# Designed miniproteins, single chains, continued (5): the designs that were tried, part 95

Each design is a single chain, and the fold is of that chain. pLDDT is the mean over its residues in the fold that is shown.

## One batch from the design tools (miniprotein)

Design m19507
Fold by ESMFold2-Fast:
Structure m19507 (fold): chain A 68 residues (1-68)
Amino acid sequence: KDQELLERSREISAEIAEESGLPELAEEVRNATTSDELGQAIVKVATKTGKGDELSERLSEAVNEILG
């Protein structure tokens, strides 16, 4: 389930980056192999897209869905 949460968080963050016209950032997110790397990439997504609230909401939904 830890792997599932990491993959889900990566996909959500990459989708928001792509939707915001930042495909290079989406690639950086998808290439993040550790939780620390993914966390850094997520912060960049929130900062550069200005969609931190949307990102936080979607990530919280994923956490509740997986960890329930």
Scores: mean pLDDT 79

Design m19508
Fold by ESMFold2-Fast:
Structure m19508 (fold): chain A 70 residues (1-70)
Amino acid sequence: SLDELLKEIEELLKSVPEEERKKIIEALRKGNFEEAERLLLRLYLAGKISAETASEIGKLMREIEKLLKS
């Protein structure tokens, strides 16, 4: 389900400040994958998440995109 995928992404981002996590989750709920990817890239470049975490979130984002059909 969408809620389960979003919860998994939120858990992967638990070390990230709550405000930044909420922005990514909100973008994904709205189907705004461009914004979500932009925010995720900024976190990665800032050293706030590992390459492994970014890759795993990318996979989950693709599953959400399939679920939302857009």
Scores: mean pLDDT 84

Design m19509
Fold by ESMFold2-Fast:
Structure m19509 (fold): chain A 55 residues (1-55)
Amino acid sequence: MSDEEIEKYAAELAAQALATAQDGRSEEEARANFQGAGRIKAGALKKEQEEKEKE
């Protein structure tokens, strides 16, 4: 996967975190989701591409 695609996911999650913070309730949850989901998605995409190349 390209760096651009990983950054695109990070940017989208950041926008979602900002929208959730507008509720005034879940800023901490929004940040945790952003960091966790960003890492998981980036890792999963890289792993999937590596598996396809190995096969």
Scores: mean pLDDT 64

Design m19510
Fold by ESMFold2-Fast:
Structure m19510 (fold): chain A 56 residues (1-56)
Amino acid sequence: SLLKELEERALKVVELVPENRAAATGKPYTLTEEQREAMEKAAREAARIQAERIAK
């Protein structure tokens, strides 16, 4: 339906605008929630491994 097409177009426009703003203001690039959670999980695992090595 037309509403779904408009929503998809709006999502693409919003995706471009934040990137331009981040480049102009120096703010960090925003990731999707799923990508953010995956990266946070990987970072936590890396931090835990590093902490164990430092603790020795």
Scores: mean pLDDT 62

Design m19511
Fold by ESMFold2-Fast:
Structure m19511 (fold): chain A 89 residues (1-89)
Amino acid sequence: SEWKEKLGDLFTVVSMKPEEEALARGEIPASRLAEDPTILKGGLILAEDSVPEELIQKLREAGKLVTVVPKEKIEDEIKKLKPTTVLEA
């Protein structure tokens, strides 16, 4: 997506895509986050609304601040909120 080319280097991207594809893009696979949510060091996490609720709940239980946003609004919310991490489905 166009926002990744312009903004993706400003924060950590966690991808719901297959591990090999995520790693090839320099993104963290969601499987790694599901195994250990503490790999994210804090700050604000923005999650696309298609990210599984179970993963969102696990992150919140680990003390992470997670805001769920519609996929079409993710670029605007990144610019407004300046998150440390974005979860992409």
Scores: mean pLDDT 74

Design m19512
Fold by ESMFold2-Fast:
Structure m19512 (fold): chain A 55 residues (1-55)
Amino acid sequence: MDEVVEAVRSRLPASVPEEEVRRLVEAVARGFRLPLTEEHKEKIVNLAVTIYSYS
C-alpha cells in the first residue's frame, strides 16, 4: 500500500497532507479483493486521483 499512496501523492498537489492521501487510498482499496494484484494497485491509484479531482 505505501507504493500506492506514494503514486497518488505524486499526482496530487504537494499541499495535500500524506495522512489525507492515505485515508483516500484506504477508502478506495476497500472495494477491492485481497490480495491486491499490480493491476488492482494501478486501478486504485487512478480511482483515488479521479475521486479527489471530481469531489
Scores: mean pLDDT 72

Design m19513
Fold by ESMFold2-Fast:
Structure m19513 (fold): chain A 74 residues (1-74)
Amino acid sequence: EEERRELAREIAEKILTSYQESVDKILEDALKKGLITPEEYERIKAADESTQTAVALLLVRGASREEIRRLLEK
């Protein structure tokens, strides 16, 4: 079923794009709102994807700067 394979490919592309856009957008918006500093932002962007996702989730949860700093220091 070629149609099923096409749908799976389109869905996978949309999920990956949305995931990447969501994480990047959250981090960028946090920087603009002053929830993280430029130095913290650069450190997050230099970190692996799992760390970037963890920070994004903390920001969505409304975590304090102290919680974010603690994650980045370890």
Scores: mean pLDDT 71

Design m19514
Fold by ESMFold2-Fast:
Parts: structure tokens; sequence; C-alpha cells
Structure m19514 (fold): chain A 95 residues (1-95)
């Protein structure tokens, strides 16, 4: 359902923050998980917009990603922060 899909995206945003916390402590597996979650969030945001035209929810996802981009920069994960920025730009191009 649409509500289950939105809940999955919210859970993925939360999981990304947890992965960034662990990656900042040298967890290489968590760093890989962060990249997978970023890629998944890009696809999920594009799919929900195409199915629903829900600009408000896409803006919610973009705001969550912007906060996580700043968090990654704060933690010294500059390459991950750059990838999050690219994901935000890709989502904005379709919405």
Amino acid sequence: SLEEFKKRIEEDIKALKEALDRASKGDVTALMVAYLLITGLEVEAILIYKKTNDKEFVEYVIKGLEELRKYAEEKGLSDVAKRIKETIENIKKIS
C-alpha cells in the first residue's frame, strides 16, 4: 500500500542516520549500507512521485536527506555527503 511504502521510506531515512553514525566510527560495513540506503531512497522517492504526484511527501524526503547530508559532513564523511547531495539533485529534477 502507499502508506506502507511511505513508512518504508521513513524507516530507510532512520536506518541511514544509524549507518552514518556507525560509519563515522570506522564501520566499513555500515559505510556500504549507507551507500545502498542512499541509492534506495533515490529510487523510492522517484517511484512515489511518479505513482502519486505527492510533491509534499517528496519535499519531506528531500528535507530528511538534507539533514543527513549535513550530519555526514559534520561526521567527516564528505564522500557520503556528496552522494546524498547528488541524490537530492536527482530527486529535484523529476519533482
Scores: mean pLDDT 86

Design m19515
Fold by ESMFold2-Fast:
Structure m19515 (fold): chain A 80 residues (1-80)
Amino acid sequence: MDWTDPALAEALKAAADRAESVGDYFTAGNAYHLAGKVYLALGKKDEAAEWFRKAATAYRNAGDVEKAQHYEKLAEEAEK
């Protein structure tokens, strides 16, 4: 799997949207996290940060507050 492929980011976004639509926030968080990694590999730091923040929100909705805090920190690190 090529982390610099923008088609991968689109596929992960679609997977996350589907997971949220059925209330599977943990799977949505995982997909948003992977999308953030793709954008980070592409050098798009601001977009990567937004995807990490979406992952943090999804993890909070899933009840995983520790992961939510971790991905909020990763979003800030990505913007440096």
Scores: mean pLDDT 80

Design m19516
Fold by ESMFold2-Fast:
Structure m19516 (fold): chain A 67 residues (1-67)
Amino acid sequence: MSREEIEKLVKGGETFVQILADNGADEAKLKELRELLEKAREALEKGDVETAQKYVEEFIEKFEELL
């Protein structure tokens, strides 16, 4: 996954987490999703694309569990 793809997924993920929050999703799971996105963003800021990708993949897995 490219840096550009990860950046788009982080931005999209933040939007989807907000939609889930507005629809009454579980607060503990929302917190976990937000923490994963924050870790991915921090890894991108440090230039660690591989670590950012791992956090985004974990975010997708946990996000799908909420659907």
Scores: mean pLDDT 81

Design m19517
Fold by ESMFold2-Fast:
Structure m19517 (fold): chain A 77 residues (1-77)
Amino acid sequence: SQEVLEKIEEILKELEELAKKYPSKELKELLEKAKKIKKELLESGKSNASGEELEKKLKELEEIKKKAEELAKKIEE
């Protein structure tokens, strides 16, 4: 549980660095989506967050990170 939350924070930091290096609206939108997922996780964690929900949110964030990395590569292309 705690380790999953730490991975979520790591992904957010990586997205922030990508958005800083490649200032595009698309990357900023992906970062905002990731921040919303974190907020939802914190809200559900206070009420009813299971380990299964944490894993689901982590997978969503991993997909956002993958899309952000692809966008960064295309910007450099």
Scores: mean pLDDT 75

Design m19518
Fold by ESMFold2-Fast:
Structure m19518 (fold): chain A 89 residues (1-89)
Amino acid sequence: SLEAEIEEGIAAISVAVYLLTLPEEARAAILEALDAGDYEGAVALLVEALAGWPKEEQLAALRALLAYAEAAGDTALAAAARAAIAALE
């Protein structure tokens, strides 16, 4: 539906904004893992890159990724993001 396409687009923009705030090396590694289908590795790299951020900002970034994965129907990425969120709490 159009609503689902809009929600997916908004979630994708939110994830892109977080990735753009990361150091180039971290961003490149995360994108390489995502392109390879290594969703657990990509989420682990994101958590590592966010480790110096306030807890609420780390959770916000992971929730943005989860929202994108759910909107895109990517169940493997969604599962990895949920596991990382649970581990932070």
Scores: mean pLDDT 83

Design m19519
Fold by ESMFold2-Fast:
Structure m19519 (fold): chain A 86 residues (1-86)
Amino acid sequence: SKENELLLRAIGLILRAIGLLFDAELLRKQGLDELAARVEELARRAIELAREAIEAIERGELEKAEELLREAEELLEEAEALLAKA
């Protein structure tokens, strides 16, 4: 179902964001505090959006959920691009 597909996407994005939070902690230990703070900010915002998407799925608001997941994915892609430059 579309609901199940979107739920799995949300869970996947949360797991990706948790990995980025781990990467941010490692960057702080290396003295890259500004980069770490930006990666952490993007990852935390992505988790918030993915959680909002899960709530939208539970309400049957699938178009809203898809929009929220798209925004979350864009934030994670930005964070991953920042890490690639480190």
Scores: mean pLDDT 91

Design m19520
Fold by ESMFold2-Fast:
Structure m19520 (fold): chain A 77 residues (1-77)
Amino acid sequence: SEKALKNLEEMAEAAKDDPLRRAEVYKNMATIYEINKDYEQAAEYYLKAADDYEKVGNDEKAAELRKLAEEQREKAR
């Protein structure tokens, strides 16, 4: 829902100094965009989550999320 995305945007801003928590918020936003078939937005938020996981040294999770972003972009075509 639009309200859920707005609430998650506020949570991401609140988590600006906590990359692990912000990554989880961005991943939830990506999932909502995917359900709405906004595949380009879903890809963007998976990439934002991947960047935050990389900042905390979780390179494996970052790589998984980057692959999910590529899959979302293929669906947008």
Scores: mean pLDDT 87

Design m19521
Fold by ESMFold2-Fast:
Structure m19521 (fold): chain A 96 residues (1-96)
Amino acid sequence: SEEEFKNLVKTAIEILEEARKAVEEGADPSTIARLLVAANIALVGAEMFAPEEYREKIEEARKLVLKAGDAFDAGDYETAIENLRKAIEKLKEIEK
């Protein structure tokens, strides 16, 4: 449903904003990993309920979250933050 889709997109944005802040503040790696897993679960749900017109944007957001996780694991925190920010921007385009 459109309402379920919009709720999952909103949830993903909120979790990703928390993850970005956690990386910026030097939070525990387990906290950051938990937030990234939660965001991916929300995005998988969003993709399942996505209207055709938004599927590519959800897929791009998921790829950006995965890149952020890889960058974080490599100790590249600036690239992790940049990819999280880009994912958030992509998802906010759907809310309009």
Scores: mean pLDDT 88

Design m19522
Fold by ESMFold2-Fast:
Structure m19522 (fold): chain A 91 residues (1-91)
Amino acid sequence: SMIEEIEKKIKEIEELLKKLKEEKDLKKKKELIEKIDELIDELEELLEKEIKRAKEENDLERLRELYLLEARLTVLMMEKSALKKEIEKEE
């Protein structure tokens, strides 16, 4: 299921954000941010395509589920941005 693939990627981002919060090495923090950004970009593209498809098919249940996943991604993007700003202060 594409929904399951999206959920798996969200969980991967959540795990990487947790690792980022616990990381003490500045270089490793930057590498984690790059990986998180890459996964976010992939997931945004996937969500955009799936939302468009659900709209074209008038699949309201799938669309509702996808919008909830998009909201979860938005929160994770906000958390990443806050952590990135704190890391930039350490330079």
Scores: mean pLDDT 87

Design m19523
Fold by ESMFold2-Fast:
Structure m19523 (fold): chain A 61 residues (1-61)
Amino acid sequence: MVGDIYEVLRDVTMIGAKLTTLKKGDLVEILKVYPDGTALVKSLSTGEVGLIGLSYLRRVE
């Protein structure tokens, strides 16, 4: 959910102001969730913001 931290499950390209590759094990913060199953996220390692499919993410408890 918004504000929660999620782990990237596999290498994937995040689409934002530029294309950014996220690596398996990277942590992202959820900024917004869309009804189509995409999320606007911020990479905690790079600070880059972009869109990614929720299916590539697992919530960190």
Scores: mean pLDDT 79

Design m19524
Fold by ESMFold2-Fast:
Structure m19524 (fold): chain A 92 residues (1-92)
Amino acid sequence: MEELLRAVERATEELKKQAKYVSVEQGVEIIERELRKVAPVELRVQRDAKGNYHIIVRLPDGSTGISSPLPEIVSSEQVGEAVKEALRGASL
């Protein structure tokens, strides 16, 4: 788990160099690419009934986690923290 959390931190720093703000979908795509260098992790973006965005993580063992609700456009730090939240949820 710690290795995946560090991979999210590295991906977030890469994302910050490319854009100050991103869509949740774009941020997730970049972070998933970096996570897949470490483990076959899958990230998905889902909208709830209120129109908020959620990041869903699926680990290789089949465990899943979900982030708190997000707006469509987020900071690089916000998408990185949301992915870490979902990863921690999957590991517990």
Scores: mean pLDDT 82

Design m19525
Fold by ESMFold2-Fast:
Structure m19525 (fold): chain A 80 residues (1-80)
Amino acid sequence: SRLRESRAAALYAAAGILAIAARNGERSALRAAIENARRVAELGDREGAAEALERVAEAAEELGDEEMAREARELAEELA
């Protein structure tokens, strides 16, 4: 349980870092951030995953990637 929680926290932090990188023009980081958020949800932190996906959606909108922003928002809504 604790090891799973620690892994979820690490993946959540990684998703946040990737979302920030994407906001600086690293579009490729958006897909990695979504995948990390999905892993956080699989490890049981659905709320943390939803929060990370909202950050990814914001970054995608700032980059003009409307399709990826919608995908991230829809996934966040499913997890909330």
Scores: mean pLDDT 73

Design m19526
Fold by ESMFold2-Fast:
Structure m19526 (fold): chain A 68 residues (1-68)
Amino acid sequence: MVEEAERHFAAGDYRATAEALEKAIEVDPKRALELGQQAMIAAVEAGDLETARRLAEVIRRARKRIEE
């Protein structure tokens, strides 16, 4: 759920944020996209490039689901 992802993001846990957002895409793709974009930027700034790439994939999937 998005609320779970928001809690992880506030704690600075970008990997857990990505995991929660992967589940949120099916339920609320627009909110998953918005939080995913913020989390990807934060992960890049933290130097967590692996999680940033994972969040980029979340963003891509969320956009595709909204467009479909």
Scores: mean pLDDT 84

Design m19527
Fold by ESMFold2-Fast:
Structure m19527 (fold): chain A 58 residues (1-58)
Amino acid sequence: MDPLVLEAEIYLALARMALALGDRELARRQAEKALELAEKAGDEETAREAREVLEEAE
């Protein structure tokens, strides 16, 4: 497995947890990291999901 894909998925999971807890600032930061890593790895599915979290955290 590509380490960047795994790391992106971990940050995405953390971002979703932060949203569930109402911490929109933390959710945005974690989602931004997930998006960066997913784009670098070419993982468009994780990148799309990270963008969705960023929209929710606005």
Scores: mean pLDDT 83

Design m19528
Fold by ESMFold2-Fast:
Structure m19528 (fold): chain A 80 residues (1-80)
Amino acid sequence: MISDEEAEKILKELEKRFKPEDIEKAIELAIEIFEENSDKSEEEQEEIALKRLKEKFPHMSEEELRDIIKLAKRKLELEN
């Protein structure tokens, strides 16, 4: 899990290029994918999430999508 400081830094970098609502939608989709694939390993869940996020948000880079996945994982861990 990433720290609060790392999460804030990632979010600020993403907000330079994307609208807050688009970032939130990407995080929500990543969470949905993790929940749908809860029977799979964490590594497999991340790979499935990355693939689907690339299809839904083709204008985001792989690095940006991996940052979205980190934010989604942190949110799930804090809510459980």
Scores: mean pLDDT 81

Design m19529
Fold by ESMFold2-Fast:
Structure m19529 (fold): chain A 56 residues (1-56)
Amino acid sequence: SLEKEILEAKRKADEERQRVYDEAVKAGLPHDEAIELANKRADEVYKKRLEEIKKK
């Protein structure tokens, strides 16, 4: 269902946000910059998945 696909897209974006944040902090980025990078990456993943859903 569309609702389940959107929830999965959000879940994957949240997972990517956490992963990118952890990698950025590990690489020595300040907390604020790591959050900004992680949010940007998560937003990209979410938008990409929404585009795929809309094609159906």
Scores: mean pLDDT 83

Design m19530
Fold by ESMFold2-Fast:
Structure m19530 (fold): chain A 67 residues (1-67)
Amino acid sequence: ASEEEIKEALELAKKVVDIYEKLYGLSEEEKEEVLKKAEEAAKAGASVQDVLELTEELIREIIRRRK
């Protein structure tokens, strides 16, 4: 992936995390873990779509464990 694609994937992942934080109240630690994994996937060559799907799945796992 290009540097531009990595940046785009991470900015979109941050927006998804921000939306879920407003809806479900994610902690700073939970947000950092999700974004770190999203960055690792993007750097490993995952597409923007794959990074977003991973970001949403990780957040859903966190929410499921809290309920």
Scores: mean pLDDT 80

Design m19531
Fold by ESMFold2-Fast:
Structure m19531 (fold): chain A 67 residues (1-67)
Amino acid sequence: HHHHMELRRRAIERALEVARQTPGSADERLKKAALTVAKWLLDEGVDNTTASEIAAEAYRAVRAALA
């Protein structure tokens, strides 16, 4: 699963970066990051199940960073 592990790392990094650059409340930053990562994964051709799992991991990482 090298490809999926790398994809997970990149998704989390991208989500955290989007959250850092997004102005507004923690909730707004979290929503922007989650939507950006979900769209990116789908655009990269990742299947719905894998994209959902990776997006959930990225969401949790951003939520933890914003706490």
Scores: mean pLDDT 80

Design m19533
Fold by ESMFold2-Fast:
Structure m19533 (fold): chain A 90 residues (1-90)
Amino acid sequence: SVGKALVENAKVAIEKAREMTPEGAVRALRFATAALKNALKDESYKDEIKKVAEETIEVARQVRERAPELVGESVDKTLKAAEEAIKKAE
C-alpha cells in the first residue's frame, strides 16, 4: 500500500532527524510532513498518521530548543504542517 509506505518513510525520517544537525533535521521533518499529507489520501492509516505527526511535533520542538535563531521559522512551518495533518486525520 502506498499509504503504508509513506507513513513508514515519514517515521524513518523523524527517527533520523534526532541524530542530524538542526538544519538537516528540519529538512527531514519537512519530508516527513509531506509524506504524511500524501498518506492522508488513504483513510486506512489516519490513526498511524496522527501518531507520527505527534512525534514530528515533539522532535521539531526539540530541534527548535537546540537552535532557535538558526531554524525557528523552518520549525514553525513544520509544526503547522504536522498540526494540519493531525486535524485532517481526525
Scores: mean pLDDT 82

Design m19534
Fold by ESMFold2-Fast:
Formats: C-alpha cells, structure tokens, sequence
Structure m19534 (fold): chain A 70 residues (1-70)
C-alpha cells in the first residue's frame, strides 16, 4: 500500500504537471485534457485518504479548480 509520504511526493509531481498543462492549454487556446483533470482528482482523493498535510491538499484543490475553470 502507498504511504502518506509517497502520496505527498506524487501529489507534488502531479501538481507541477497539471500547472504545466494549464499554461500550455492557455498558450495554445485549447481545452485542458480531461485525463489531466481526472488524474488530479484521483491524486486529491488519495491525499485525503492517506493524511497528507493540509497545505498539499489545499494546493491540489486550488490547481484542480483552476483546471476546471479553464
């Protein structure tokens, strides 16, 4: 099973990737790929289940909201 520390590491990587995809989508005037949004939602669910620090959960929620608004 995944540890909270491993989930926190994955969350950091996925946040960076999602922010890159959001910027790329804005520059190309294209929609953010649904798989990026779905992937970040899955990581948020894992982070909440594994007791990841609230600061990381808040960042995941903020980035997810930005992706969904784009």
Amino acid sequence: PLTGAQVATVAGIEIAGAEFELELAKRRNTPVPQEVIDGLREVLELAEKHGVPQSIIDRLREVLARLEAA
Scores: mean pLDDT 83

Design m19535
Fold by ESMFold2-Fast:
Formats: structure tokens, C-alpha cells, sequence
Structure m19535 (fold): chain A 63 residues (1-63)
């Protein structure tokens, strides 16, 4: 009971912190993607670019 309450509080704090971190990272990804990291590798097209596009989509969704 008491331990379950503590675990619930920890999960709530973790979710809040993770959401805040995710929001900051999404905003940073939107800014950092303008830096030119994505075109550094000419051999990687689908998987890495897909991840970058998903991060951009998340940043735009947060906006």
C-alpha cells in the first residue's frame, strides 16, 4: 500500500520529467537539424533519416 503509493509518485515524477525532456529534445532536434548532421553520411538513407523525420514530426506536433 504505502510502497505502491511511493511507486505511483515515482512513476508520475518520471513521466513528468520524461515528458519535459522529450519536449526539450524535440525542440532541440528541430533546431539542431539545421546544423547539417543529416547529410554527413551519404550511405545512410532510410533508417537514420526516418528517425530524424520522426523527431521533426514530434517537434512540429508539440508546436
Amino acid sequence: SHMEKLEQQKQKVKEIVDSAIASVRAARAAGDLGSSALNAEEGKTPDTDTTGELQLAHAQALR
Scores: mean pLDDT 60

Design m19536
Fold by ESMFold2-Fast:
Structure m19536 (fold): chain A 64 residues (1-64)
Amino acid sequence: KAKEYVEEARKAFKEKKYEEARQYAMKALTLTTNNPNPEDQEIAKEAAKLLAEVLRALGVRAPP
């Protein structure tokens, strides 16, 4: 489920649909935040990296 959101976010990012990519990456993070499962932790890391790339593409300044 969460892995599907990461895949959708990657696809949207590749198509330059940055707002959709942001929303999918956020959904993936929300679903994996409190899960102790190693697979979910890996998905959360991928979603976080992708979200950072999307926010950079949207011109959002990284917090200090």
Scores: mean pLDDT 75

Design m19537
Fold by ESMFold2-Fast:
Structure m19537 (fold): chain A 63 residues (1-63)
Amino acid sequence: GSQLLLEAAKLAESLGAPNTADSLRDLAKKAEEAEQQGDTKSVQKYTDLGQRVLDGLRRLSEG
């Protein structure tokens, strides 16, 4: 959900990627709106995108 996207945004910002962090925060807002509307498919789609970005950022932070 939106929490995963916010965590990814914090990590992106800590790695010096403010544009990526801003995009992830925007995506988190969209996920939150989808949750309020009961749009489970959109919530899952945004969460999957955020997870892929988070995994990529974690790999960069470990290298």
Scores: mean pLDDT 80

Design m19538
Fold by ESMFold2-Fast:
Structure m19538 (fold): chain A 58 residues (1-58)
Amino acid sequence: TAAQNRRDALYQRAAAEVSAEAHKLRDETGLTREQHNELVAELAFRASRRVDAEMAAA
């Protein structure tokens, strides 16, 4: 359905943003494996919340 296609597109965009931000911070700060995992989890959680808000607003 159109709603499923829109949700998939938003999640793919969010995943790309999380990956890019985590890579940038890892390169800049030399994060440990544990710090990197926590950062990815936090960014993914925030991205999921943003996708849910966009779905509710549309």
Scores: mean pLDDT 76

Design m19539
Fold by ESMFold2-Fast:
Structure m19539 (fold): chain A 62 residues (1-62)
Amino acid sequence: MAKEAEKLGREIKSLTDDPQFKQQVEQTVKKAKEAEKKGDFDLAKGIVKGLKDALELVKKKN
């Protein structure tokens, strides 16, 4: 999950030129990593799903 969140965040950031959005994506990836480290796998899965949805929306508009 942490590696998946990192990969998704990197891909989303490559498709946007908005520095504020890039920063929000980085914070979201960090939260997913922290959730996994704490054993909150449900939260980590929810964040990864949100990143997948965000990536799909960014790809659809590009």
Scores: mean pLDDT 80

Design m19540
Fold by ESMFold2-Fast:
Structure m19540 (fold): chain A 58 residues (1-58)
Amino acid sequence: SMLEQAVQAIKEAKEQAKKLGLSKEEADKLILEAGRKYFPEVKDLEELERKIVRLATS
């Protein structure tokens, strides 16, 4: 599903950020960019997180 693909992309972004030793700010940006691939309307990580939770519970 689209949700599963989004969750996987976010997970991959988190692992990539960890592997590269990115700062929290750089990691957050990478994760948000991965999420925006599926939800281009989200502006920040909190909105992305709420979007994922909403879709998982609907």
Scores: mean pLDDT 83

Design m19541
Fold by ESMFold2-Fast:
Structure m19541 (fold): chain A 64 residues (1-64)
Amino acid sequence: NEDARRSAEAAKEAAAKGDAAAAGTAGVQMFISSNDLDAGRRAAEAAGRGDAEGAAEYGVKAAE
């Protein structure tokens, strides 16, 4: 799923910049288009509480 992979890369980039809001946006997009909806949802939840690193980690998992 290319959309999920691109969203995971965006979440990873956002986390590297410390941008939790951008990571959350990417996580929500992965929730919609991912193979693993639970991981995509957790990425969005992590970003919502300011955990940019966790958001990127769950986002990559959602893309698998």
Scores: mean pLDDT 65

Design m19542
Fold by ESMFold2-Fast:
Structure m19542 (fold): chain A 74 residues (1-74)
Amino acid sequence: SVRELLEELLELARKKNAPENVIRILEHMLTLDFSNPGLLEFAIDVLRYLIETEKDPEIREKLEEAVRALEELL
């Protein structure tokens, strides 16, 4: 499930000592209703922004996986 992927991503970010703003963004993503298409598109855009700025390849790979899972819900 997308929620499980986002939870795994959040735990990975915490383990890697990602910046606090990244952790807060991921925590906020877990509160969103992904049955709402507007929130789904918003979440995809935000995660894509995080991919562009992410330097850790393991976090980037998990972000890309989460984006693909969200796109499948569209």
Scores: mean pLDDT 85

Design m19543
Fold by ESMFold2-Fast:
Structure m19543 (fold): chain A 69 residues (1-69)
Amino acid sequence: DLAKKMIEALKKAVNGERTEELEKLLEEAEKLISEKLKKLIEERKKKGIKKKLSEEESLELLIKLIEEA
């Protein structure tokens, strides 16, 4: 639901509406993403995964982290 809320808030912000809602959702997403991303990096290091993520893989991972938040 967080991803859907961010998309809807972004649409409203582009139309000049409810920028405060977008800011709050971005802060929430940043906090949750930062914590989960840190854990994911730790897990990847433990498993010896050294492959650099592409832009597409990075975006997919970001969306997944938001959905799991």
Scores: mean pLDDT 64

